# Ledger of designs, part 48: designed miniproteins, single chains

Each design is a single chain, and the fold is of that chain. pLDDT is the mean over its residues in the fold that is shown.

## One batch from the design tools (miniprotein)

Design m1655
Fold by ESMFold2-Fast:
Structure m1655 (fold): chain A 107 residues (1-107)
Amino acid sequence: MTDEKLKEHLISAGVSESTAEEIVRNKASPEEIKELLLENEARRLRAALAAHTAPDTPDRVHSDLVTAATRLASLLESRGADPALMEALRRAPTAADRRALLDRLFA
């Protein structure tokens, strides 16, 4: 993959332009990039779930969580991951459950 195409792919996956440039500059492997994106999305999902315990949690936080889960699922499917594991990941109710599934997919 060219550096430019990789940068575009990362930005499309929800990574900031500055973070995408850093990943490209460090010449990370496709596997390292997938791991980094999964850890970053897992971290975001954990933060969103923590915020979602409040009665006045903004709708945008829920929308971001759904968007992140969808992007993560698409990224894992592109890796050739088991569709059953992808469905389990989409339906995981907690950040802990999602992390356990991510560890299983990459261990």
Scores: mean pLDDT 58

Design m1656
Fold by ESMFold2-Fast:
Structure m1656 (fold): chain A 84 residues (1-84)
Amino acid sequence: MQEEIERLKKKSIEEILQELITAARNKDYQRAVLYGTVLGKKLDEEKASEEIKELFKRMGEALARQDYDELVKIAEELLKLVKE
């Protein structure tokens, strides 16, 4: 677990989001929670914009409901913003 978290921390926000989208499409709750946790810490460390933080909060709410379709939709929107 800790080793995987450290590996993910070395990845870009874009790479972590892509991993999260893949986990969500597979309805892999444990992986989605792991990637979401690492993403949240990385966004805080990099002082992400309020727009990005609001989308991340909405993603967390979708994940808590296990609404994987909504989670993928929001994660793809967030990915578009971080690539711009």
Scores: mean pLDDT 81

Design m1657
Fold by ESMFold2-Fast:
Structure m1657 (fold): chain A 75 residues (1-75)
Amino acid sequence: SSALRAQVQAIGKEVEEAVRKFKEGEISEEELREIIRRKVEEFARLLAEKNGVPLEELEPQIEYTVESEFEAALK
């Protein structure tokens, strides 16, 4: 699963870059939250496909993860 590994690494790097840009004043809190949401949803879709589970089963975890990652980024 080299493709899956590359996608997961890209998602992690994009979140890291968004957090860096936010801390440097390059993007707003709204833009940071939007990027985190999109990347968490992308990651959840990859996990759902890999494990053969419906994406709907991950919906509560997606929302929790978005808020947790955003709160962590504000520290």
Scores: mean pLDDT 82

Design m1658
Fold by ESMFold2-Fast:
Structure m1658 (fold): chain A 59 residues (1-59)
Amino acid sequence: MEEAHRLVEESGRRAAAGEPMSPEQLAEARRLEAQGLVRIVTLPSGIEVAVFATPELGA
């Protein structure tokens, strides 16, 4: 759970600087996505970011 929070924060910081995630960060994002904790989104710029897998029922 804490790993998901850290990854989302770090990927956001990298994207704000115009920098893609490292290979290690991308691998971790994919693992957390498989667990249903995060989703990987590709921005129009080509930069991949991790976001929380928030169900729409939380509306």
Scores: mean pLDDT 74

Design m1659
Fold by ESMFold2-Fast:
Structure m1659 (fold): chain A 81 residues (1-81)
Amino acid sequence: MKLKDFVIQQAKKMGIKLSDKQIDAVTQFVSDKYGIDVDQDLSDSKIQQIQNDSRFRQAISLASTMGDDFDYTYRTLKETF
């Protein structure tokens, strides 16, 4: 499973609707934070690590309150977490 698909699945599980730009911003933020290439398939251990981090869920929630702007959302996530 790629990181972007994992972000989409987690947002759906939380009942949160994200725009494409918000999904991309969260995906890039998580990629940078956990040292994961966005083009690589996630290992089960990385999925568990990210899933267990409350900041991942908080990042999705925060991103949903931002406008449809990748740069602003991405910077806000990096400065917050």
Scores: mean pLDDT 84

Design m1660
Fold by ESMFold2-Fast:
Structure m1660 (fold): chain A 69 residues (1-69)
Amino acid sequence: MELEEEVKEIVEKYKDDERLAVTKITGLILRRIGDEWTPYLLSPSPEAKKRVDEMSEKAVELLKKFEKE
């Protein structure tokens, strides 16, 4: 599942507890970034770096959007 879809599911499930939703989203983002960094560190390739960069960009966009609204 895409990171954005998982974030939406967390927001919907924990809509009445913003603090818990934020905690769950933060944990998910950190885990997803780590998952992409692990393959890159074990076998550095342009494709693995692109996945790390894409995940980092998605995380930044989601955090920026969540911080404002």
Scores: mean pLDDT 71

Design m1661
Fold by ESMFold2-Fast:
Structure m1661 (fold): chain A 86 residues (1-86)
Amino acid sequence: MDAEVKAGIADIYSALGNMALERGDFEGAVKDYEKAVEIYTEALGENDPRVADAYRNLAIAYEKLGNTEKAESYRQKAEEAEDRAR
């Protein structure tokens, strides 16, 4: 199924983001997690738990970059997505 194939691609971007975060490549982590969010949202919808997880990871990456405003914004998006995924 096309949506599941796309979700698999987003899983790869999420894994790449995790590796970038572990290496201290916070800008790379943001790019990879943003791509994962885009693909998960398109394939699975905004309410899927994987979208919430990707938003949490974006918040962490932005916090590591010192961008507190974006980190707080993505934490809120993650909480909203988790509440909707129920």
Scores: mean pLDDT 82

Design m1662
Fold by ESMFold2-Fast:
Structure m1662 (fold): chain A 86 residues (1-86)
Amino acid sequence: DKPTPEERQEIIAEMREALRRRAGDRDTLSAEEIRDVHFELLSKYADDPVKRDFISSLTRELLLKAAENNGVISMEEAEAILDSRE
């Protein structure tokens, strides 16, 4: 069970907006900021386990990329990961 392509696009757009809001003028995100976005989206989709699993899979990819870069990723790197999942 996976979200539909339309649902994935909606979730990815929401995650992208939340990440951009947290990155601000620095255009970089810490692992903690990524986890905060994960928490926000899981709270929104509390009653939808399929969407929650998808959100968790996106967050895992972002956190793995951050781990490669001493716990920080650029918004460009984050957007590339999200675009690959649409």
Scores: mean pLDDT 85

Design m1663
Fold by ESMFold2-Fast:
Structure m1663 (fold): chain A 89 residues (1-89)
Amino acid sequence: DDERRRRLEEERERQRREIERVGEELRGKSVEELQAILDQTRATLADVRRTSETPDPDEAEAARRTAEMLERLRQAVEEALRARLREEE
């Protein structure tokens, strides 16, 4: 379906651009700052998952999309942490 494909392409394009932007910003941060961001991201994910328990399907869908974004952010922070730790080596 053309509409579904467009939606998926838009979401992937947004996520890719956001990940690239966040990755660049994260590379400038210290290990402690990255750890703090990771902790905050995990806490926000827990809150969003609680919101997805709602019987409102539109609200649940929005929460799932936010959770996907936060998972990608968590991965970007972990990559930045690994890069920082390798620089220490």
Scores: mean pLDDT 74

Design m1664
Fold by ESMFold2-Fast:
Structure m1664 (fold): chain A 73 residues (1-73)
Amino acid sequence: SSSAALDELIALIESLPEEHKPIVEAGIRAAARGEDAVAVARELAEQLGMSPEDAERAVRATAEAARLLARAL
């Protein structure tokens, strides 16, 4: 259900390291506009100077968040 997907999305975001939250949030906003969430997240992680490992984790979380958002809508 849309509610279950939204609850899972919120739980995912709340479980993220604080530094990853703005990346995933930007990706979610991009997905809501029909843009490439992963591309936006990757670009922002690079602009913020994240380590490659943290950037990869944030991008993967963004992909999952975008999938959950699609199910919630």
Scores: mean pLDDT 85

Design m1665
Fold by ESMFold2-Fast:
Structure m1665 (fold): chain A 85 residues (1-85)
Amino acid sequence: MLSETEKKAIAQALVEGLRDPDPEVRREASFQISVIATTEPELFKGNEELVVALREATKDENPSVQKMAALALTLLREADPGTVA
């Protein structure tokens, strides 16, 4: 079972991945977020920075990143439609 500190560290690492200069890293971060959103969405509950980073990634210049980020954001919203703190 992950501690709250570990959950926060994982979420922060994923936010950094979404903002990485390498589109492959941004795509991978988006994919990992989509998996976590379906298995343990509570890990991202109240993390507005992650939601903002995902929204920015849905407008990414790379089509694969854009598509994967859009999927991750949709899955996260479906798991917790109230995600506003």
Scores: mean pLDDT 79

Design m1666
Fold by ESMFold2-Fast:
Structure m1666 (fold): chain A 103 residues (1-103)
Amino acid sequence: AALPTSPAAQRLLKALHEAGRAFADGDYEKAVKILEQAAKELEETDPVGAARAYLALASIYHQAGDVEKAKEYYRKAIEVAEKSDTPEGRRLAEVARAQLEAL
């Protein structure tokens, strides 16, 4: 995939990469904090990016066995994605619903 050039997209990619590394290193709490900070920062500037960060949070909680937190963040991802009122946001909401149904 081509690298996004926008500052918001670069901020999201950096957060996803750093959180992924923290999770791989066994620092689950650090991974969660990185993504929560990125999601909150992006809610105003890039709601679609914020939804992607919330999807990553839900995935981390699911992999850690915290199903209730995973459901909470999938629902948050749906809410933020739908508020964007874009085709991309609608697609992300559908992905989040599919993941929620698989839990």
Scores: mean pLDDT 83

Design m1667
Fold by ESMFold2-Fast:
Structure m1667 (fold): chain A 91 residues (1-91)
Amino acid sequence: ELEEAKKALLENIEANKESLEAYKAKLKEGLATNPDPLMQKAYEYALKAIDYLLKALENADDEEKMREYIEKALEYLKKAAEYAKEYHEKK
């Protein structure tokens, strides 16, 4: 499962890199325009996660490094999700 997903990502590196860069630009816009401190934290951690995913794709030939970067990306995505959840629970 995970190995197949990794292989699919590697087969479409250029398309995935372009998509991640586009999403990164959107997150930067959100960080610049949203004054809520919880959402600012959510965007900051999401940006860190995207940066680690981009590093994983740049290190596609190094399986160990790619796994480490994906693991870091997942850690930051979890933090981003927790801050976004806290923001939505305030509403």
Scores: mean pLDDT 77

Design m1668
Fold by ESMFold2-Fast:
Structure m1668 (fold): chain A 80 residues (1-80)
Amino acid sequence: MVTITIKFKNGYTVTLTFENGKLVSVEANNETVLAIIKDLLSIPNVLKALQDLAIELEKQGKTEITLSEDEFSDYLNSYV
């Protein structure tokens, strides 16, 4: 199980949990941010980018990572 946490500048936090490379839960401490993230995850390329990140974390022996808002945006924009 791998957890990706995204921390936004306003103190909002989104937590994505992956099991066997698949997204199993999405949590946020703000309803608007949760809706935005769910909309992004409905885009197949975005979901795949995050699944690939979770798989890479497992290869590194990591169970969790925390990304800033800027790091999250940069990762999605750099994903090919």
Scores: mean pLDDT 81

Design m1669
Fold by ESMFold2-Fast:
Structure m1669 (fold): chain A 79 residues (1-79)
Amino acid sequence: SMEKEANRELTLIEAELTIYYMLIREYAKLGDLEKAQKVKEELEARMAEQIAAIKDPATREKAEKLRDEFLAHVDEILA
């Protein structure tokens, strides 16, 4: 169903955002800002591709909001 697919897509996006956020945070803690930045760029590219593939506009908007919230936290870590 559309509801099950939407929930799956959002769950996978949130999981990937969480994993990449943790990885960026750990590289930043180690002082490896170059690797942290590269991981952020990989995350941005992956999110753009995955979100563009979401067919339901409401689900896509929720995914974009989740991405933007996680990227704001990443920017705070890298500042």
Scores: mean pLDDT 87

Design m1670
Fold by ESMFold2-Fast:
Structure m1670 (fold): chain A 71 residues (1-71)
Amino acid sequence: SDAERAKRIAEEAAKLDDPEVAASFIAMQYALAKRAGRLDEARAIAETALKSDNPEVRALGERILKELEAE
């Protein structure tokens, strides 16, 4: 599914050694999903970011989830 693909791509991005670069890729994926109206993909990206060992990536995941839930 599109959500499964988005999760896989986000998982690979989160593995990047540079947390700033990792966060930038995750943010880009989220922006693309949001622009396309793909909320299931956006949530999958956020959930994947929350599981990262990088604090910046986790913080981004938290912000995305709050944004999606706040409406």
Scores: mean pLDDT 79

Design m1671
Fold by ESMFold2-Fast:
Structure m1671 (fold): chain A 74 residues (1-74)
Amino acid sequence: SRSQDLVRQTGAATRDQIAALPLPPDVRDALLAELDRRTQQLLDQAPGMSVDQAVEQAIREATRLLQQARDAAR
């Protein structure tokens, strides 16, 4: 579905951004595992969501994880 495709694309872009940050390996791996869990949860919910809802939720989760990653990189 379009919603699932956009959730996957947002997750992949977020993974690339987290992987580019100068994080300790353990912190990086934990954040990537959390991203994978949240992406899978959104993929499971996506068939019941509009495209706009799926994108908004994916962006919210991406923003939260990226903020955590940036804080950990300091």
Scores: mean pLDDT 84

Design m1672
Fold by ESMFold2-Fast:
Structure m1672 (fold): chain A 74 residues (1-74)
Amino acid sequence: SLRDLVVELALAISQEDWEKAEEYLEKLKPYVSPELYERLEKAFEAVKKNPQDEKAVQEFLKVFGELAAEVEKV
């Protein structure tokens, strides 16, 4: 399901599995607004470049929470 893709994306990022994270992110693209996707992509790149930066991870989780909420509203 779409919710499963959202969960799998978060899990892949937490494990620094960038290939899987990128794959799940691309699969989510047609289901979210272009504006939200751009923000999500930027936050993802920040975490990928600085996985030890707790603040970058927190920012990603914030945008990711917005994605999850949008998916839940149908």
Scores: mean pLDDT 80

Design m1673
Fold by ESMFold2-Fast:
Structure m1673 (fold): chain A 70 residues (1-70)
Amino acid sequence: SDNLEIVRKALEESDYTKPEDHEELLNVFSKLSLKSQEEVLTLLKSANENDREVGIGVLFIHLGIEKTFP
């Protein structure tokens, strides 16, 4: 999926994520609603670094929810 490649590239280009987290965060993204996926992609495509960090942060929040409520 082109969307998954956008997410993967954003994770690889960030100073915020570890390579070991990338597969879990990609899996989280793929499980999001279409609306949430669109919101994350909008943030990750932003020219603003803070917007991209917020997009990654949203993925970590959802990962935390999945680990708490499996």
Scores: mean pLDDT 80

Design m1674
Fold by ESMFold2-Fast:
Structure m1674 (fold): chain A 69 residues (1-69)
Amino acid sequence: NLRNMTEQELIRLLAQSAVDSGAISEEQAQEILEKSRSIADAGRLLAEKLGGDVDKMLAVLDQVGKKGD
């Protein structure tokens, strides 16, 4: 349940969803976890790693939805 998650749990969910969707590597996900201080920071770092690829971002958001429900 997304509503009951801490910000750190949401950052982990986003990073893991990006790996599970094939959008980024495990190493890139670890970098997001280490450098992000907020969900907004995590989103910016993810977007930078995706190079503006909207289809990859949509795949990540689909995985977040599946894990959050």
Scores: mean pLDDT 78

Design m1675
Fold by ESMFold2-Fast:
Structure m1675 (fold): chain A 70 residues (1-70)
Amino acid sequence: SARDEIVALAEEARRRFPDYVARVEAELAGEAPHVLPDSAERFMALMEEMKLSEELRLKAALRFAIETGL
């Protein structure tokens, strides 16, 4: 599923970019997770459209996972 793919990308980001993870968690501290209908599917479609690099896809997936509480 799109959610499972995002979780896998986020876990890879946590392994490769721990400093980035710490910054994102600090930035988003105190914000309630937001989940919209089809948000995961929409996010995956957007990443495909934007043709992001592997690093940017991993970082985007991590931020999305934290923002949505995945």
Scores: mean pLDDT 78

Design m1676
Fold by ESMFold2-Fast:
Structure m1676 (fold): chain A 83 residues (1-83)
Amino acid sequence: SAPPSREELAERIAREVGELVKEALGEEEGEIAYEIFLELNRERLRTGVLSSDEILEKLEKLIEEKGNEKLREFFEELLKKSE
């Protein structure tokens, strides 16, 4: 099998996150999460390797720009639980 491209990997990860959020919060929130993570992954492809802090900063910005209140609360709790 041909190896997946960076763009294909970015899309796959974004889709997996979108499906997880869809199951937890609903279809609209899942679609927003997919778009956020697709844009985040494309930015990573443009800039190369990002630090964890840079990834979190970009993620927070995208959630503020694109996310609704329910999605923002979900990601805030998820980040707290990862500690």
Scores: mean pLDDT 72

Design m1677
Fold by ESMFold2-Fast:
Structure m1677 (fold): chain A 80 residues (1-80)
Amino acid sequence: MPSFEEFVQWVEQRFREFERRLEAGDLDGAGAVWEELRRKYDEFLSRSDPETQARLRQYWDQVTGRMAGLIQRAMDRELG
């Protein structure tokens, strides 16, 4: 099982890929990366102790906020 720190590093690398695909207009590819991120988050959360679960939920709220902001900016560009 990865540590919280290893999970964060993996998420940050995959999130950069999500950003690159979204910027390129590859919405299907961006969606696939996001589903991979969600699946891995759910898997890690289900196997974690309560303290790690709390840290994961807090971090994931930040990740989902960043994702929503990027999607909104991408939509604003396409609708301009």
Scores: mean pLDDT 81

Design m1678
Fold by ESMFold2-Fast:
Structure m1678 (fold): chain A 71 residues (1-71)
Amino acid sequence: SEREAAMARNIAEAEAAGDAEFVELARLLANMETDPEARRALAERTGLSPAFLEEAIRNGLPVEKADEALK
């Protein structure tokens, strides 16, 4: 819930700034825990390995590290 709220806030801020790429990546990241297709799409767009994303899910990736990964 806290993570979802933070992602929603970041998406809203990115939309206000006109950063369509960040909005899309943040949306994929928000769904990566429950949607394998979102995880795959995120991996392809960011160049991160699926193994890294899977480990991030297991370890509870904080919003700060998620933001760095999307940069």
Scores: mean pLDDT 63

Design m1679
Fold by ESMFold2-Fast:
Structure m1679 (fold): chain A 70 residues (1-70)
Amino acid sequence: MEAAEKELIKELEAYVKELKAKYPQISDTLNELLEQAKKVIRDAAKKSEKLAETAKRWALEAIDNVAALL
């Protein structure tokens, strides 16, 4: 479970880093979203892998929706 959690968080961190390069004006907002998403994924991973994957999907969609508004 811990290894899967670390991989999901690592993927999310890499994606947010790429978005911060494209949209530096919302870098602080993206950092806040990343920290919230990491917490949700960690909490979900403690309960089940399915919840962790759902949390990851939600986080990516939420971040994409914020980027799409720019």
Scores: mean pLDDT 76

Design m1680
Fold by ESMFold2-Fast:
Structure m1680 (fold): chain A 100 residues (1-100)
Amino acid sequence: SEAVEQAEENLEKLIKEEGASEEEKELLRKYFEALKAGKVKEAALYQAKATRLVIERLRADPATAEEARRWEAELPEAARELARKLGLSEEEIEEILAAL
């Protein structure tokens, strides 16, 4: 869906902005490497871990904390829907949600 593509683009943008940690950048690099290799489950796990770090960083800033908490509340349902559309099993989806 367009909303899922936009969310992925926004994650890349947030990690590329000033203030992103080296861990966030490393997870984003691993995400693209896994995608290039066709490793969908591995890519989804790196994306989930990167998203968690972005949420934690945004939640620490009073200017973004409310939006970060709102996004965090919506993440499990959005991640579950995306993973199912990518053809992942329910077991694989639970592994991804545990990484969020």
Scores: mean pLDDT 78

Design m1681
Fold by ESMFold2-Fast:
Structure m1681 (fold): chain A 65 residues (1-65)
Amino acid sequence: APMSPEAVAAFREATAEALKEATDFKYGATISAPASYTVEQARELGERAAEALKQIMADDEAAKA
């Protein structure tokens, strides 16, 4: 398999809070794990996705305030 179950779990955990905040912020965003990542790459990707999502949400909030 290209990505281990542990890598998938790490990616899901890293993105879970950002996804909850995105849903609450009404973005309807979904974050999907890519098919070919190691545990370390999946966690890093998840963390970067969470950071990018938070930045997008912050920019939208600032524009509305």
Scores: mean pLDDT 60

Design m1682
Fold by ESMFold2-Fast:
Structure m1682 (fold): chain A 100 residues (1-100)
Amino acid sequence: MEELKKKIERLEKALEYVLKAMKAFEEENYDEAIEYLRKAKEYVEGGIKELVEEAIELVEKIKENPEDKEVRRRAVVLLTATALRLIGELFDLELELKKL
């Protein structure tokens, strides 16, 4: 029970940071977006961690070349996919918590 609650808290914190990174990215504050993604990375493991790491690389590329529409589109898609994956895992964990 406590272990499940701690996992939920960690993923909620990761989602909070990913959402903050998405907002910073939309505001073209790429350094802040990268910092929030690095913070999110500390709370995730496995496939989600790999998604966050790839998102950091894409945001760094946009910082170097802001006119690259294809890299920008890929960054938005990956950030959105990362947020949706976190929401899905949180939903599954909350359902498990309610069954106990």
Scores: mean pLDDT 86

Design m1683
Fold by ESMFold2-Fast:
Structure m1683 (fold): chain A 76 residues (1-76)
Amino acid sequence: MEKVEELRRRIAELREKLAESEKKGDFQTAADLYKELARVYRELAELLDGENPSLAQAYRTLAEHYEAKAKELEAK
């Protein structure tokens, strides 16, 4: 349970940093933050897979979306 709460706090922190980096036009930092968000969402999905498979699947989909965003920014 504590691990899930820790990961959720990490997501909030990463989202704040992402918004700041995007506002500044720092695409390299934004790409790195999207990769980290994807990693955290995957870890959260693994922890919740037995308890809430539908939520775990939603988090895996979010992770894939953030990985795609990171690649998009790296291509610029």
Scores: mean pLDDT 82

Design m1684
Fold by ESMFold2-Fast:
Structure m1684 (fold): chain A 81 residues (1-81)
Amino acid sequence: MSPLEEVLARLAELLDPEAFARVRELVARAPSMSDEELIAGLTALHREAAARLSPEQVEAVERAMAGLYTLLLEEKARAAA
């Protein structure tokens, strides 16, 4: 699997279907978003997860979202080149 697919699979395990659908929508929109918009979107998803998960699960989601942000920045940089 690609690194992006691995991160998305991990988030699918940690998040409910509605929250995961929002992650997929954010990924699809990421090329048209500013870095600030992307950070805001990821922050909103993290808050949603934190409201329902244990501290260990929140930490896992936080790490996965950080990885997702890095991969999306790489994709944006490649598209801009």
Scores: mean pLDDT 77

Design m1685
Fold by ESMFold2-Fast:
Structure m1685 (fold): chain A 100 residues (1-100)
Amino acid sequence: MLEELEEAIKNGSEGSRLQARLVLAGIEDDLEAARAVLEQWRARVETLPDTPQKRAILAVLDRALAQPSAREALVTLAEAVQGPEAAEELDRLLEELRAE
């Protein structure tokens, strides 16, 4: 829901805020906004220890950044994540990085 995205941007975790901003950029088809969010996400993930999750996330982010539109970038992420549980795992990884 759009209202839930707006709430996440106002008072969500860092990962939730990045995800919500990316979804809004896709709705607005704002490629510049989508790229800014994806680049911030990638920079955060690069500081993590080398794990299978890190490699998977970086590969997905690189594919999303290569897309010609915000909508296509979101489709790329949706195909890789394949569900809300996977999206929440990404949010959790970013939050764990922030806590340490």
Scores: mean pLDDT 66

Design m1686
Fold by ESMFold2-Fast:
Structure m1686 (fold): chain A 105 residues (1-105)
Amino acid sequence: FEEELKKLIEELRKLKKELEKIDSPLAKQAIKHLEEIIKLLEEAIKRIKDLSDKQKKEIVRLARDAIRHARAGIEALKNGDILGAIGSLLAMIGIIFELRLILSK
C-alpha cells in the first residue's frame, strides 16, 4: 500500500505540473485542491501503520479517483469545457472531504 500510494502521489504531482501550464482561474483552483489531496495522502503514509486495511483501500481508491478527475479537468480546460472543469473541481472537493473524514480517526 505505501509504495502504491507513493506512485499515485507522483502521478498527482505530474498532473499539477500540467495544470500549471494552463492560464485559467479554474486551473488555479484545481492546483489548490490537488495540493490539499497530496498533503492528505502524505499524511496517510505517515499514519499507514495506524490505518485499517479497509481505510487503506479507501485511500487508494480516492487517490485513483483524484487522478481520474484531474485528468478529466485538464481535458475540459484544454477544450474550453467550463462545466466539465467545474464538475472535476467539485469531485476533487468531495475527495478532500472523504480523505479528511478517514484521517480524522
Scores: mean pLDDT 86

Design m1687
Fold by ESMFold2-Fast:
Structure m1687 (fold): chain A 85 residues (1-85)
Amino acid sequence: MEVLSPEETEKIRERTLRAAKLAEEGVPHLSPEDGVITFEVTMGILKAAISIARELGREDEVAALEQQLADVQAKIAEGKAIIRK
């Protein structure tokens, strides 16, 4: 059942993307442990943004968000390798 208008869904998408960007920009100033947690939160935000963009038919944004998600996943793997030391 459709609960939100396309305009409302787009506003949620824009707010979600802004939150993900701010989280990612903060990571270089955190410990490896806090960085991994922040990237895992950012990954969840990006997955939500991809779902919303796909629902809106914004295929260009989906591709960009999937690339950003891949970068975040790589950083999580790197951070976990540091923590295991």
Scores: mean pLDDT 71

Design m1688
Fold by ESMFold2-Fast:
Structure m1688 (fold): chain A 91 residues (1-91)
Amino acid sequence: SALLEFGRLLSERRFDEAIQLLKDNVEDFRAEHELLQKDVIVGVLSFYPNETELIKAVLSVFSDRKDLILEALKEAEPYGPKGVAEAKKLL
């Protein structure tokens, strides 16, 4: 699945390929269960706070889901305050 491949690319620090995967598979990510969608946002913000283009790409996939983004920012705050601050600049 695109979600599993995304996680693999992130673990290998292949961020340009992970960004391209998001752009090529927007509908697949948007069709995932809401908890998994939130985990994508929370995970990126928590583990990759300095990857601005990755954060921007993830937020873009869910740009019409403002409530989901805000909930994910709240959940990520204690684990990734730097990533949350970066995401807020991009909203």
Scores: mean pLDDT 88

Design m1689
Fold by ESMFold2-Fast:
Structure m1689 (fold): chain A 68 residues (1-68)
Amino acid sequence: SRAERIRRVRAEFDRLVKEAQEKGALTPELEQRIARLYAEAVDAASRGDEERVEKILQEMRKLIEEAK
């Protein structure tokens, strides 16, 4: 359901933020970028657009990897 999808997006967001923090890569700029992607992912999840949700989560992962 939509509610479950949104909760999953939130859980992934929290996990990615923690991962960036553990890497010492969590800057205010990175946090703001990830937060914007989170909002987009929540919107996509609300529409049932699973493909877009996956794409956004991959982009968040990429930003953290790039920030190292």
Scores: mean pLDDT 80

